# Designs tried in a protein design run: designed miniproteins, single chains. Part 102

Each design is a single chain, and the fold is of that chain. pLDDT is the mean over its residues in the fold that is shown.

## One batch from the design tools (miniprotein)

Design m3558
Fold by ESMFold2-Fast:
Structure m3558 (fold): chain A 65 residues (1-65)
Amino acid sequence: KKAILVVANLTEEEIEELAKMIKERYNAEEVEIIKAKNLEEARRIVEELRLKYPDVIVEGIYKPP
């Protein structure tokens, strides 16, 4: 079971903690991290991934700039 975490404006420490939480919450074997340049790009990536891979868990977590 694969999960993808899309992030914007988060520190490496915040990303690592969130990836751990997602892995535990969904019993995911793998958590792929995608770093977006900004909130708009992050939202687009989440939408595209959910459309292409409906069986994959896609979570978007974003912080204001």
Scores: mean pLDDT 80

Design m3559
Fold by ESMFold2-Fast:
Structure m3559 (fold): chain A 81 residues (1-81)
Amino acid sequence: GIADAQALIEKAKELLKQGKYKEAFEVAKKALQLAMQSTDNKQALLKAIGLLLRGIGLELEGKYKEAAEVFIEGAQSLLSS
């Protein structure tokens, strides 16, 4: 649910502070997935799909910190829509 997605967002932020970028990325990805499943707003979901593709591109470049930040932003945006 929304509360679970928010808890994962906070966990991902903490992992980023610890320099655990790949772990932060995995947790942020789960947060985004839960937020996407919790929305009925098609416009917000389409924007989240764009951020998901951007984050996957960053992951393919090994930029886990940046990918995690993009997924956190996407999840937060969905939960505030």
Scores: mean pLDDT 83

Design m3560
Fold by ESMFold2-Fast:
Structure m3560 (fold): chain A 75 residues (1-75)
Amino acid sequence: MSIREKAAVKTVALHLLAVAASYFVDPETAQELLDRARKLSAEADKAIQANDEEGLRKVIEEIDKLGDEISRLIN
C-alpha cells in the first residue's frame, strides 16, 4: 500500500470513528472530534497536492494519535 493510499484509508476510517463516537459523547465533544478529523483530512489533502511525502507521514501519525484518543474515550 502506498503512503497516499494509506492516508486515504486512515482518513476515511478516522472520520467514521469520529461519527460513531458522536453517539457516545456530548454534542460539544462530538463537534470537537469531528472538527479535528476534518482538519487532519484537509492537511492530508494539502500534503498530497504538494507531493510532500514526509508531511503526509506526519499527518498519518496525527491521524493515528486522534484515532487512539477516540478509542480510549469511548471504551
Scores: mean pLDDT 84

Design m3561
Fold by ESMFold2-Fast:
Structure m3561 (fold): chain A 67 residues (1-67)
Amino acid sequence: MELAKEAIEAILAGDLERARELAESLRETNPEASKYLLEAADAAGRGDIVAATEYGKKALEAAEKAE
């Protein structure tokens, strides 16, 4: 949960490298959250704030489900 929140905060701050590192660290424990965080970072990198927000929400939902 906390790593997913930190990754989203990094995306919002424009620190896409940090966000991707945090997403990769979740790959083994929560692959679904990792996938959505990477999609959110890519969308933010393109300036697609709407897509970045939607993927960020999905990442948080996946992180909450994994406990």
Scores: mean pLDDT 79

Design m3562
Fold by ESMFold2-Fast:
Structure m3562 (fold): chain A 93 residues (1-93)
Amino acid sequence: SEAEEIAKETKELLEKLLEEGKISEEDYELAKKMIDQLLENVKNGKNAEINKLLLEGIKKVLEYLLKGDLEKAEKVNKETLEKLKPLVEELLK
């Protein structure tokens, strides 16, 4: 599954950030649980498009954070939120 591969790669990025001292152990454990929940939601068809977009967005943000590119990390975060807004609004109808 594409979502399973994204979740795996995202966790590997989190491990590298922890190793480099860029995130706390507490934040690392919380983020791993969130990624697992997002993946479970995709696999169970629960708001799969929203949860997959969140997984993809988180992965890209972490890639830029690992490179030390905070400006691109913030840009990707904002772009992900903009894509999520219409999908969340549709769910509230």
Scores: mean pLDDT 84

Design m3563
Fold by ESMFold2-Fast:
Parts: C-alpha cells; sequence; structure tokens
Structure m3563 (fold): chain A 97 residues (1-97)
C-alpha cells in the first residue's frame, strides 16, 4: 500500500539521519558515541517492529550508513555496526514468533 511505503520511507529517512549524526558522535566521542548509535537503533527498531518490512528497511539503511563511515569511525564504528546487526536479527526473530 502507498501509505505503508510512505511510513517505511519516513522511518528509513529518520534511520539515515540518526545514524549519520551518530557517526559524527563516534568521531567526536569514540566509545560513548558508539553507545548512542546502539541506543538510537534500539529505539528505531521498537517503532519499526510493528512492521517486518519497516524493520528490515530501517536495519538495511542503518547498516548502509555504518558501512559508508567505517573508514572514519574505525573500531568504534565496527562495534556499533556489529551491535546494530545483532539488534536487527533479534528484532526480526521476535517478530516471526
Amino acid sequence: MEKEKEEAKKLTDAAEAITERGMEGIEAHGEEGAKDVVEGAKRLFEYAKKSKEAAEAVGKKMLEVLKKYEEKTGENGKKAKEEVEKILKETLEEMEK
């Protein structure tokens, strides 16, 4: 449905903006910035888990942004990416039950 696509787009746009801001936080604050990205991801997945398509779209977008900034964020960005991948997997598994 068009409405579902519009809602997914709003969530993915928010995921991109939040993740990009989080990457700036990792560059400025290292490990604490990485924790902020992970907490932001948890919050986004709580909203997105109402729709499997939205959860997958949010996760894909966050991982895309994390990969794009991997060279700039180093080990802290890599840890944030691994934790976001884990949260996405756990969220999708919860939704399938």
Scores: mean pLDDT 75

Design m3564
Fold by ESMFold2-Fast:
Structure m3564 (fold): chain A 93 residues (1-93)
Amino acid sequence: MLSPAAAAEERAALEALVAELPALLEEAREALERGDVARAVGIILRLLGGRVSADLLIESSTDPAERAELEALRARIEAAIREMLELMKEADE
């Protein structure tokens, strides 16, 4: 569905997002500890955007090896989203 140029750009952005996951989760934790819920929400929205990009890239890929790599990146983003939801739940308690 994506053009090759658009797919390459989205993939590079997705790989960059996955590389930033540990720092983003720590920033979200620190934001919640100081009561900055808006910053934590901003981070989770970015992760949700990354998940959507991963889904589009997977659906557009015809190479099984590339698809497996994209599915692995998507799984890491989904794990980060689950951790973010737990952090937000703990902050609400």
Scores: mean pLDDT 82

Design m3565
Fold by ESMFold2-Fast:
Structure m3565 (fold): chain A 77 residues (1-77)
Amino acid sequence: MMSLEEIVEKLRAAKSLEEMREIVFETTDELIEAKVPLEEQLKYLTAMAEVMLEKGVPEGEVSEIVAEALRRIREAA
């Protein structure tokens, strides 16, 4: 599994919203499958959301991506 720092760098390198969305959902799914503690899953999601906002992704788009990731986490709990 990639470290939080590696995921943050991968998101910073992403060239499109579609690529960022894919990274967020793939990372979330990998954390769920690996049975990572909920607290750590939320740390990854928070860091990924902050990177998207820093890159100028509209708050509405970030909120939608975060909501779907949280839904996946909740349904897997």
Scores: mean pLDDT 85

Design m3566
Fold by ESMFold2-Fast:
Structure m3566 (fold): chain A 75 residues (1-75)
Amino acid sequence: ARQQILAEHATEVNRVAEYLQKEFKLSAEKAHTAAEEVVLLGHKFKFTMNAELEALRPHLSAPVLAGLEYLIKNH
């Protein structure tokens, strides 16, 4: 379930949220919401950039894409 995945990856959510807040000057609330989406996408693709995840690039917002690249690089 969504909440279980987010709870298991709370450290990653917090790190991505901090990264997005600094890089994109987002509010804490917006950064946290984007970080949750980033972690859920990362979990779905096993924290690896693959062809299926690359196909989603044009459908992702700039903060979500940057957060995902940050998460995968630092996982």
Scores: mean pLDDT 78

Design m3567
Fold by ESMFold2-Fast:
Structure m3567 (fold): chain A 102 residues (1-102)
Amino acid sequence: MAVPTGDLLEDAKGLIEAYRAGDEESYKAYRDWIIDYVIKNNKLISEKHREDIEALIDIFLEDPKATAESLYVDIKIIINSPNALFLIRTAKIAKEKGLTKW
């Protein structure tokens, strides 16, 4: 089993590789670490928003062209945004309504 390294870009790469390989155990470990990273690095986001962040990651992974670098950039935008709650909530609504089928 691959485990998170604590480096966001390297762990984003690990997430995508585990997801595409069907390695559910490694995928869950990387996903949980990235979610915790988002919660830790933006004061507007808390544990109650975990499902909204999961939806954002799910939408990102639905794009077969998704890269570790693009996920890294998206996470950095979210953690530095005063509109972080709007961004993650919009992602969850988009997923629930099927608006992000790429």
Scores: mean pLDDT 79

Design m3568
Fold by ESMFold2-Fast:
Structure m3568 (fold): chain A 115 residues (1-115)
Amino acid sequence: GLEEELLEAIENEDVDKVLELTLKLLEDVDPEALAAALLSRDPFAVVEVMGDRFVLGAILGELILGTSKLSDPIIVAILAALLTKVPASVVRAAFGPVLPQSLLDEAIALARELA
């Protein structure tokens, strides 16, 4: 499934594939529910909104907690995909406490190139 392909792409540091698969996984996610969960900074609220997308839900939860072991390019790809569903202000509020501003700026720049 898409989640298994996402794990393989992450293991292989395939940034373009991580971006592609994260966009597909987010396609049918309710953007208002996702924004509310991200603004709450509750990792369990994010996992609940992601539903059957358990892997992506866990990744986003770990990012909110500041416990993520993902490389910076993979985080940038995932956040850029997320920015297609939620505004930059939501991403900055959710992840700003735990991620460098430079990494958030890279994700926002990449998301603008995708628009």
Scores: mean pLDDT 88

Design m3569
Fold by ESMFold2-Fast:
Structure m3569 (fold): chain A 79 residues (1-79)
Amino acid sequence: MTDVQIKKLADELVRRLGLSPEEAEKIANEVAKAVNSVVGLFPTPEEIEKAKEAGKKVLVDAGIPESKAQEITDKYVKV
């Protein structure tokens, strides 16, 4: 994930879940770290799926319900 994508994810976490900007930024950076750890220079479709699963896991572990974490991952977690 790029810095622009991380900022967009943080903004959506504030908007959707009422998190503080600081908490949302921390979670968005943890999602980006998990995603970027899975994908190489040219990610395969399987690596993209694995990266999205890793990002969703960070959101769930942060206390976000699985259904909302899936929706956020599909829309805002970019590889």
Scores: mean pLDDT 78

Design m3570
Fold by ESMFold2-Fast:
Structure m3570 (fold): chain A 96 residues (1-96)
Amino acid sequence: GPARATVKVEIENGDEETASRAAQGAIEGALAAPGVLDVRVKVEIEGNKVTITIEVVADSEESARLAALNMARGAIEGAKQAGGTVVKVEIRVEPG
């Protein structure tokens, strides 16, 4: 059955460009995974702190886990490219 994955990335020394690059990387990561049915991205900026929350619905737990890993990797690389410092990554997968 379908499964849901949530990836939350916390970034320091970030700005709007850092947030944009991290979100773009996360979306590209999600789209690289097979079986992804829905992708949602939330961006929060508080001073120099950026929080990216990405949620995916996939057709299987395996697809959700792969999407989560790809999303986290994409967000981290995007943030780093824009000069941000990734301080926390949380991944949660729920069976469907």
Scores: mean pLDDT 87

Design m3571
Fold by ESMFold2-Fast:
Structure m3571 (fold): chain A 60 residues (1-60)
Amino acid sequence: MSPVEEAVIGILIAGLDFAIKYGTLTPEEVAELVAELESLRDKMTPFAKQKADELLARAA
């Protein structure tokens, strides 16, 4: 995996976590971030997959 892909995944995870905690995004914007995270799931490390799965469960 490239360092850029790892950075993007980390930013998306952090951004979604922040948005869920503070309600800073519309439901439509949250759905777009969820879709982007899901599209990158196959490129994730096991640690990142676990964190993404926890956040996706909260967003549902």
Scores: mean pLDDT 74

Design m3572
Fold by ESMFold2-Fast:
Structure m3572 (fold): chain A 117 residues (1-117)
Amino acid sequence: VENLKNIALNLQFLIPDPELNAAALALQNEVSVENTVAFLKALARALGYEVPENDEDFLLSLGLENTLEDVLNKSWEVIAKLLTHAGIISTSDYNAVMSKPENERAEALSEVLASKV
């Protein structure tokens, strides 16, 4: 939960987009499926991806189930992939995150993002 809030906070500084900023603030105030999906959609749009209007179709396109557990526990991996493809983080940064134990990867992503300022 805290790692997702920190990822959202750091992305506000790295990607100055009004929709992303609003979604990141909402997610930091309340970590929910709705706020996490809204944040992922805003991030994808800010990075130039086409986003389906339907939340279920959007989540399916990312390989996520529309469940609290899946969305909260796996959204960091989606974020890492989107940021790597957009060039916000390097392939080396991505590999460093993925080399960590599974339960430490969200924290490692947060630390990588914090290091970019």
Scores: mean pLDDT 78

Design m3573
Fold by ESMFold2-Fast:
Structure m3573 (fold): chain A 72 residues (1-72)
Amino acid sequence: MSEEEFEKAKKLSDEVARRAVALILETGSAEEALARLADDPEVREVVGDDPELLLRVLAAYEKVNNKSLMVA
């Protein structure tokens, strides 16, 4: 993976994590939040070209869900 690809993956992961937390707080549902993220054109545009990036986003999403639930 190039430095540029890694930077995009990290930024996308951070942005997806932020959106996931916001959507979970708004909807109260991880399933709904995931559906909204999958429908996001920005996420689809970047992830669609790199399957490895999709795996990283999914892994980050799982950790964000747990972290969000534990933060009081």
Scores: mean pLDDT 59

Design m3574
Fold by ESMFold2-Fast:
Structure m3574 (fold): chain A 54 residues (1-54)
Amino acid sequence: SFTDKFTQDALNGKISLQEITDKINEILNKPGPLDGSDKNLINSLESVKKQLES
């Protein structure tokens, strides 16, 4: 899945904590209201961020 690949890339040093934060902010700042898929993606990215911070 996207989350699995992203998590693997992050743990392998390909994606930094800053890049995860930037991606969340990118989604939050897109034009229009957040839909369910946007919220699900943010939740997945927050989960990865929490794992890396732990």
Scores: mean pLDDT 72

Design m3575
Fold by ESMFold2-Fast:
Structure m3575 (fold): chain A 71 residues (1-71)
Amino acid sequence: SDEEKAVQQAIEAAEKGVEEAYKFLQELVDQGKLETAEKAGSAAIQQAYAKSKEDGEKMEKYLEELKKKAE
């Protein structure tokens, strides 16, 4: 499904860095796909925490920022 593809792309982006994941999730939000961005963002957060606590916390803040901008 498109959602499963977005989740995998978010994980791959987060493996490259939290800024890459933020950019990808922002594109989903800009397309009006907020629910998909939240699910993909949850996967990106988990991947970021696997690298470090700092990256995970930063990724959580980025997702909260994107959700606020979508309102």
Scores: mean pLDDT 84

Design m3576
Fold by ESMFold2-Fast:
Structure m3576 (fold): chain A 72 residues (1-72)
Amino acid sequence: MSEKELRAIEVLAEALAGAKLSEEARQYANKAASAIVDGDVEKAVEYAREALRLAGREDKAEEVAERIREIM
């Protein structure tokens, strides 16, 4: 993976830190990571927002989306 891809994944991981993830939230987090690796910024942001919503971290969704767009 490129350093940019790892950085974007770290941003999402930090935002999810300490949250107990459901299977669905974990699936969306994995989809977001896959979209980041594929360079699909729009899907990465969409899946990251859904993972955060499902994890009860919806308040962080906009900040995380903006950071992912800046990195990618």
Scores: mean pLDDT 83

Design m3577
Fold by ESMFold2-Fast:
Structure m3577 (fold): chain A 67 residues (1-67)
Amino acid sequence: MKYKTYVFENENIKITLISNEENKLVKFEVESKPEYKKLAEELKKMLEELLGDLELAKEIAETVVAG
């Protein structure tokens, strides 16, 4: 498998992170309820800056879905 997918979700938001064979973040998707649309847009901006940093992206995704 050339890519690996990680999914973090709760009742309000779903974050999908896609990494390459070198464990670098290459793509992400963020889906949310309309009430959380602003949070989803800010998260997308943060994740764009974290392309290549899978571990930090995972920590942020885990934090968002936990609280």
Scores: mean pLDDT 82

Design m3578
Fold by ESMFold2-Fast:
Structure m3578 (fold): chain A 92 residues (1-92)
Amino acid sequence: MEEVEKQLEENRKAIDEFIKDLEDKYISFAKEQGLPEEVIEEIKKMFEKYRKEIDTALEENKDDPQKARELIKEIMEKFYKELDEFVKKALE
């Protein structure tokens, strides 16, 4: 139904805003911890990569919103794990 496409578009905007807020928080945290600019730049690249993966999942699964949601959840879970591991390693 056409309403499902609108929900996916709204979810896309919500996800993008959430990722942007999360990126800003991680960059602020890295700066507060005195991490080098190289680490901050890598964090930005990780967020850019995940935005692209989410956009691809949404676009390729436009006709299957349930599958799109499941893929986005998997991408986000993988993203949190990789980000957490990267930050922990940078703090060592």
Scores: mean pLDDT 77

Design m3579
Fold by ESMFold2-Fast:
Structure m3579 (fold): chain A 64 residues (1-64)
Amino acid sequence: PSRDLGRARGLGQRGIDGILNDGLSRDQVDRLVRQLRDVGDRGGPRARREADRSIRRIRSLYDS
C-alpha cells in the first residue's frame, strides 16, 4: 500500500540523515533496520524493495 511505501521511504531517509548528521549508535541503527524490515514485510513488494534499499544504504554508511 502507498502508506507503507511512504513509511519505508521516510524511515530510510531519517535513518540516513541521522547517521550523517547526528551519529546514530549501532543499537539505534539495528533498531532502524528492524523497523524497516517490519514495514517492508507488511507493505508488499514495493515497500519491501524500498526498505531493502534503505537498509543496504544504512548498513553501507555505518559498517564501512
Scores: mean pLDDT 76

Design m3580
Fold by ESMFold2-Fast:
Structure m3580 (fold): chain A 62 residues (1-62)
Amino acid sequence: SAALERANELGRQLRAAAKAGDAARAEELSVQLIEEAGKISPVIQKVAEREAREAVEEAKAL
């Protein structure tokens, strides 16, 4: 689905922002990822929430 493709792309961008130490960008991408994941299913949204939290923490640790 379009939402799944968008969520996958946002996940890739989020991981890149985390590796770059861009906490502000990681936080913005996290909101978008969680929103798109929520359009797919509640289970996928919970996975996205965990992935987003980990990525933001990684960005802040750099």
Scores: mean pLDDT 85

Design m3581
Fold by ESMFold2-Fast:
Structure m3581 (fold): chain A 97 residues (1-97)
Amino acid sequence: STPMSAEEAAAFRRARLPGLIEETLEQLREEGVPEEVLKRIREAVEYLLAEDFEKAKEAAKGDKLVQLIVAGVALYLGYAEWAKEFAKLAGEEIKIS
């Protein structure tokens, strides 16, 4: 078996992300997370996909759950330094290998 290249892996993750976000938002809705928070998660993820990191940061402002989810999405997309910034806003630390 041949491992995926870093570029192929990045393209695969970007293609999968919309579906993973919809699944995550449905799970959070079932767990009682308010629609206004779910909307902010969606907006922040859309900004990350557009590589508009400052707007993603503003969309996540003041909500630890949005900040943590956006940090995880940034890490998934390969934006390691932005993932650390979002985690830091939530008071958490991300370790990358």
Scores: mean pLDDT 81

Design m3582
Fold by ESMFold2-Fast:
Structure m3582 (fold): chain A 67 residues (1-67)
Amino acid sequence: MYSKVVELKTKTALNKEEVAAILKSLKKEGVNLSYKFIDEKTLALWVEAADEKTVEKVIQEAKEKLG
């Protein structure tokens, strides 16, 4: 299993309910995802999957939907 931690910064304040809905939509069989709000514009994201390609794909989708 491969894991990666990334810090996502946004230009506007994050809506916690919208973020939770987006990240829930990214959960798939074999993907483990957890997150923590550092501040109103900064989110720490932990992604685990069977391979690095899947982890990178989930991170990119999160950046596209949250950025």
Scores: mean pLDDT 77

Design m3583
Fold by ESMFold2-Fast:
Structure m3583 (fold): chain A 98 residues (1-98)
Amino acid sequence: SRELSVEEIIKYYEEVIKELEEEAKKAPEEVRKTLEEILKKLDELIEEAKKNNDEETVIILYRAKAVLYDMAADNESVEALKSAYEETLKVIEELKKK
């Protein structure tokens, strides 16, 4: 199996996000507003994780951003986006308990 660097994994998710951005902009206004609010929170968590050199959390958060853009592009509900964000927070919390 090919081993990917943290930077290569992040670049992969950034490229996925770029492809999904235009479709996500076509989502209903409430979904777009919820996406923007969650993305702002995720970006704040990414910057905190980067300052702490927590590469695993950075990867999880970039993956979560890509998933949320994909969900918005697929016309998923506000509740579905919020649930995906809550699950991401639980994963990060469980990692910190180890």
Scores: mean pLDDT 84

Design m3584
Fold by ESMFold2-Fast:
Structure m3584 (fold): chain A 100 residues (1-100)
Amino acid sequence: MISDKLKKESIKQAKDISKKYGITSKKSRDVLKQQFIIAGYYSEKFGIPLKDLFPQVVKAKGPFGNAITKTTTKAYGDGKDPVKTLNDNKDDIINQGSKN
């Protein structure tokens, strides 16, 4: 389970990034929020600071950023709910992110 502190920080940073990049779609904001919550789970499991994970998500870089982007893109391509798909696959994303 993610700590309240990490969850709140992840949600706050997702809102800040949404404002910075002008993300006005509710669906896109909800997707980004879920991606950042998964970064919070990764941070708690491996002790990696959120500040080092969020740029990987935003820029689709590194194994963790690539796993998030691949899962999100596949969900859209398959006509699935990307928020639900990210949540259902969070353990696989975390595992793929740790492979390097």
Scores: mean pLDDT 81

Design m3585
Fold by ESMFold2-Fast:
Structure m3585 (fold): chain A 55 residues (1-55)
Amino acid sequence: SVAARLTALIEAATTDPAVRAALAEAERQGHKLLAQGVPRSEALARMVDLAEARV
């Protein structure tokens, strides 16, 4: 699930600066999607996909 994938990324970010940087960028993109009117569930899924693509 998206929630499980997000939890795994957050956990990895505690020890891996590359994952931390990927999450920070993905969070910025997620906020941009929300500002464009994308639903929260879709914005979250895209954010997780973006973070995983960078690591």
Scores: mean pLDDT 83

Design m3586
Fold by ESMFold2-Fast:
Structure m3586 (fold): chain A 93 residues (1-93)
Amino acid sequence: SPVLKKIEELIKNIEKLSSKEILEELKKLTKEIKKEVESTSDKEFLEELAREWSRLFKAVGEKFIKEKDFESFKEVLEMAYELGKLIGEKLEK
């Protein structure tokens, strides 16, 4: 999956990117993930996506807390909740 590969790449590069760059990549990636989630019925993919999204969220959150960028941290929390909810609703069907 292109989105799973992008999640892995972003996690690997997180310490090299600024908070602004991370937010821009997350916004772009969130749109791509939402589109793929809405179009799929593959529960195994959705479960893998939920695990990788959780892993990415933890890494990004830790970086923003360390840098005291609480505005970006709040935005990431909102994005994580919205995608988590969408994935969860798809898994219940």
Scores: mean pLDDT 82

Design m3587
Fold by ESMFold2-Fast:
Structure m3587 (fold): chain A 111 residues (1-111)
Amino acid sequence: MFEAARKTLEEARKLVEKYKEKDPEYAKIIARAVLIQAIYLYIESGATPEAKEILEEAKELAREAGLSEEEIKELERIVKNAINNELSEEELEKIKEEDEKLKEVADKLRE
C-alpha cells in the first residue's frame, strides 16, 4: 500500500511540474487528489511514520501546485469528517441556531 502511494506521489509530482505553467488548474486538481489520498492513508494507517512522510510530501506538492495553506487545512478537515462520519455536535447545533428557517441546511450537513 505505501509503495503504491509513493509511486502515485512521484507520478503526480511529474505531472504537476509539467502542467503548473501550461494548465495550472489541472496541476491543482492532481495535487488535491494526491493530498486527499495521502490524508486517507495517514488516518487509515493509524498515523504511522511512513504515512506521515507521504502526507508531508503530498502537502509540499499541493503548495508547489499553488494550493494555499487554508485550502490544505480544509481538505484535511473534509477528509477526516468523511472517514469518521463525524459531524461535530457544536457545528450541527450552531448551524441549526444560525438558520432556524432553513432546516434543509442542518439536514444536508448532517447527511
Scores: mean pLDDT 69

Design m3588
Fold by ESMFold2-Fast:
Structure m3588 (fold): chain A 91 residues (1-91)
Amino acid sequence: LSPAEQAMLETLEELRPLRERLAEAIAAGDWAAAAEELRRMAEVLEEGIKRLEELKKEHPEDAELADKYIELLREARKGLEAAAAEYEAKA
């Protein structure tokens, strides 16, 4: 895997336990807990973006792929923040 691909996979793996907790909260109808897990997921994406930005400095040859991943993670984070706000309103 390229450095950017590896950083992206590490970010996705960090999200796995949070996705499991989110599913449990939704199944329980616990909107406050669901919002909290969505906020934690957004924080993981923020750290992933930071890692990809640092990676572009160390591996300029991988910068184009890193930029694409940063854009995807920024859009995903925006969606998670919107979903968290919606669930917070239901809590």
Scores: mean pLDDT 89

Design m3589
Fold by ESMFold2-Fast:
Structure m3589 (fold): chain A 62 residues (1-62)
Amino acid sequence: GDAEKAAEAAKRAAEEGDAAASATAGYQWGLMGGNRELGLKATAAGQAGDAEAAAEYAVKAA
């Protein structure tokens, strides 16, 4: 997959206040061969409404 583009999309979604989109991108990246644990943390942060934390974990998962 395109890890850097997935991470950029997650960061952009968080900047727009879309925590769910950021969390989904992080989780999908984890499943596609990135860091699964960090992808799950991105999902948890997104579910808590923390878009910034969700984006940070998604970027690290990539």
Scores: mean pLDDT 68

Design m3590
Fold by ESMFold2-Fast:
Structure m3590 (fold): chain A 103 residues (1-103)
Amino acid sequence: DVLKRLEELAERAIEAIENGDLERFKEIAEEMKKYANPAAKEELDRAIRLAELALTADPEMAERLRRGAIAEVARALAYAIQALEGSDEVGAAKFRELMEKYK
């Protein structure tokens, strides 16, 4: 199930960002890109850039940049699910469930 796989990858990506594990996050983001539409890919690239900047920032700025990266991963997931939803009623139902989860 592509939707379940994307959800699992997004959760693992968020954990990698929170742990400051840039290499792990990049690996997960590349896996997510296999299922992502162009809009979702752009958000993942933005998330990677923010996570990279967090590694060299002071602690306060690093936390803000990590929060930004997490938000971009969540947005990428939403865009990917929306693209998948357009092809299937089951996808539409799953998209609504995930939008509630990420409120």
Scores: mean pLDDT 78

Design m3591
Fold by ESMFold2-Fast:
Structure m3591 (fold): chain A 73 residues (1-73)
Amino acid sequence: AMPSEREFEAEVLLALAEIYVAITKYNDPNADPELVKKAEELVDKGRQALADGNYEEAERLFKEAIELAKKAS
């Protein structure tokens, strides 16, 4: 069956958060390592929320991770 709309949104945000963190970590030589580390920790917390079925919490955490990754560069 297709995932629910909220689950699909959370999965898309996870993919975006992973992409932003990876680009910042591996492709930006001026990236702030503390902000990258915080973004990685937020992605990990979001993955746990997603695994627990807490899609709203996962979305919030992934969005915060994306913003920190953007600020790191």
Scores: mean pLDDT 83

Design m3592
Fold by ESMFold2-Fast:
Structure m3592 (fold): chain A 83 residues (1-83)
Amino acid sequence: SEVVEYLNSLPEEERERLVKESQELIMEKYMEFLGLPEAEKEAAREDVALGYEILEERLAKLPEEKRKELAERIEKELLEKLK
């Protein structure tokens, strides 16, 4: 993955910070693009594990092609933010 290659090229401290920031951004973008209700978004922000569970459930309901499109869009957004 381009994101993983980029992160591995950075100093350890910066990589650690950007990995955490990237994970937060990925979750927020998935919640946004899937159109989760605000109550579910708030629950996900309070409990990251619950957030991932909600996202997996929502993604499982999408066609494979749409899941791929969302993943590609989020990866592109992530690369733009890490510049």
Scores: mean pLDDT 75

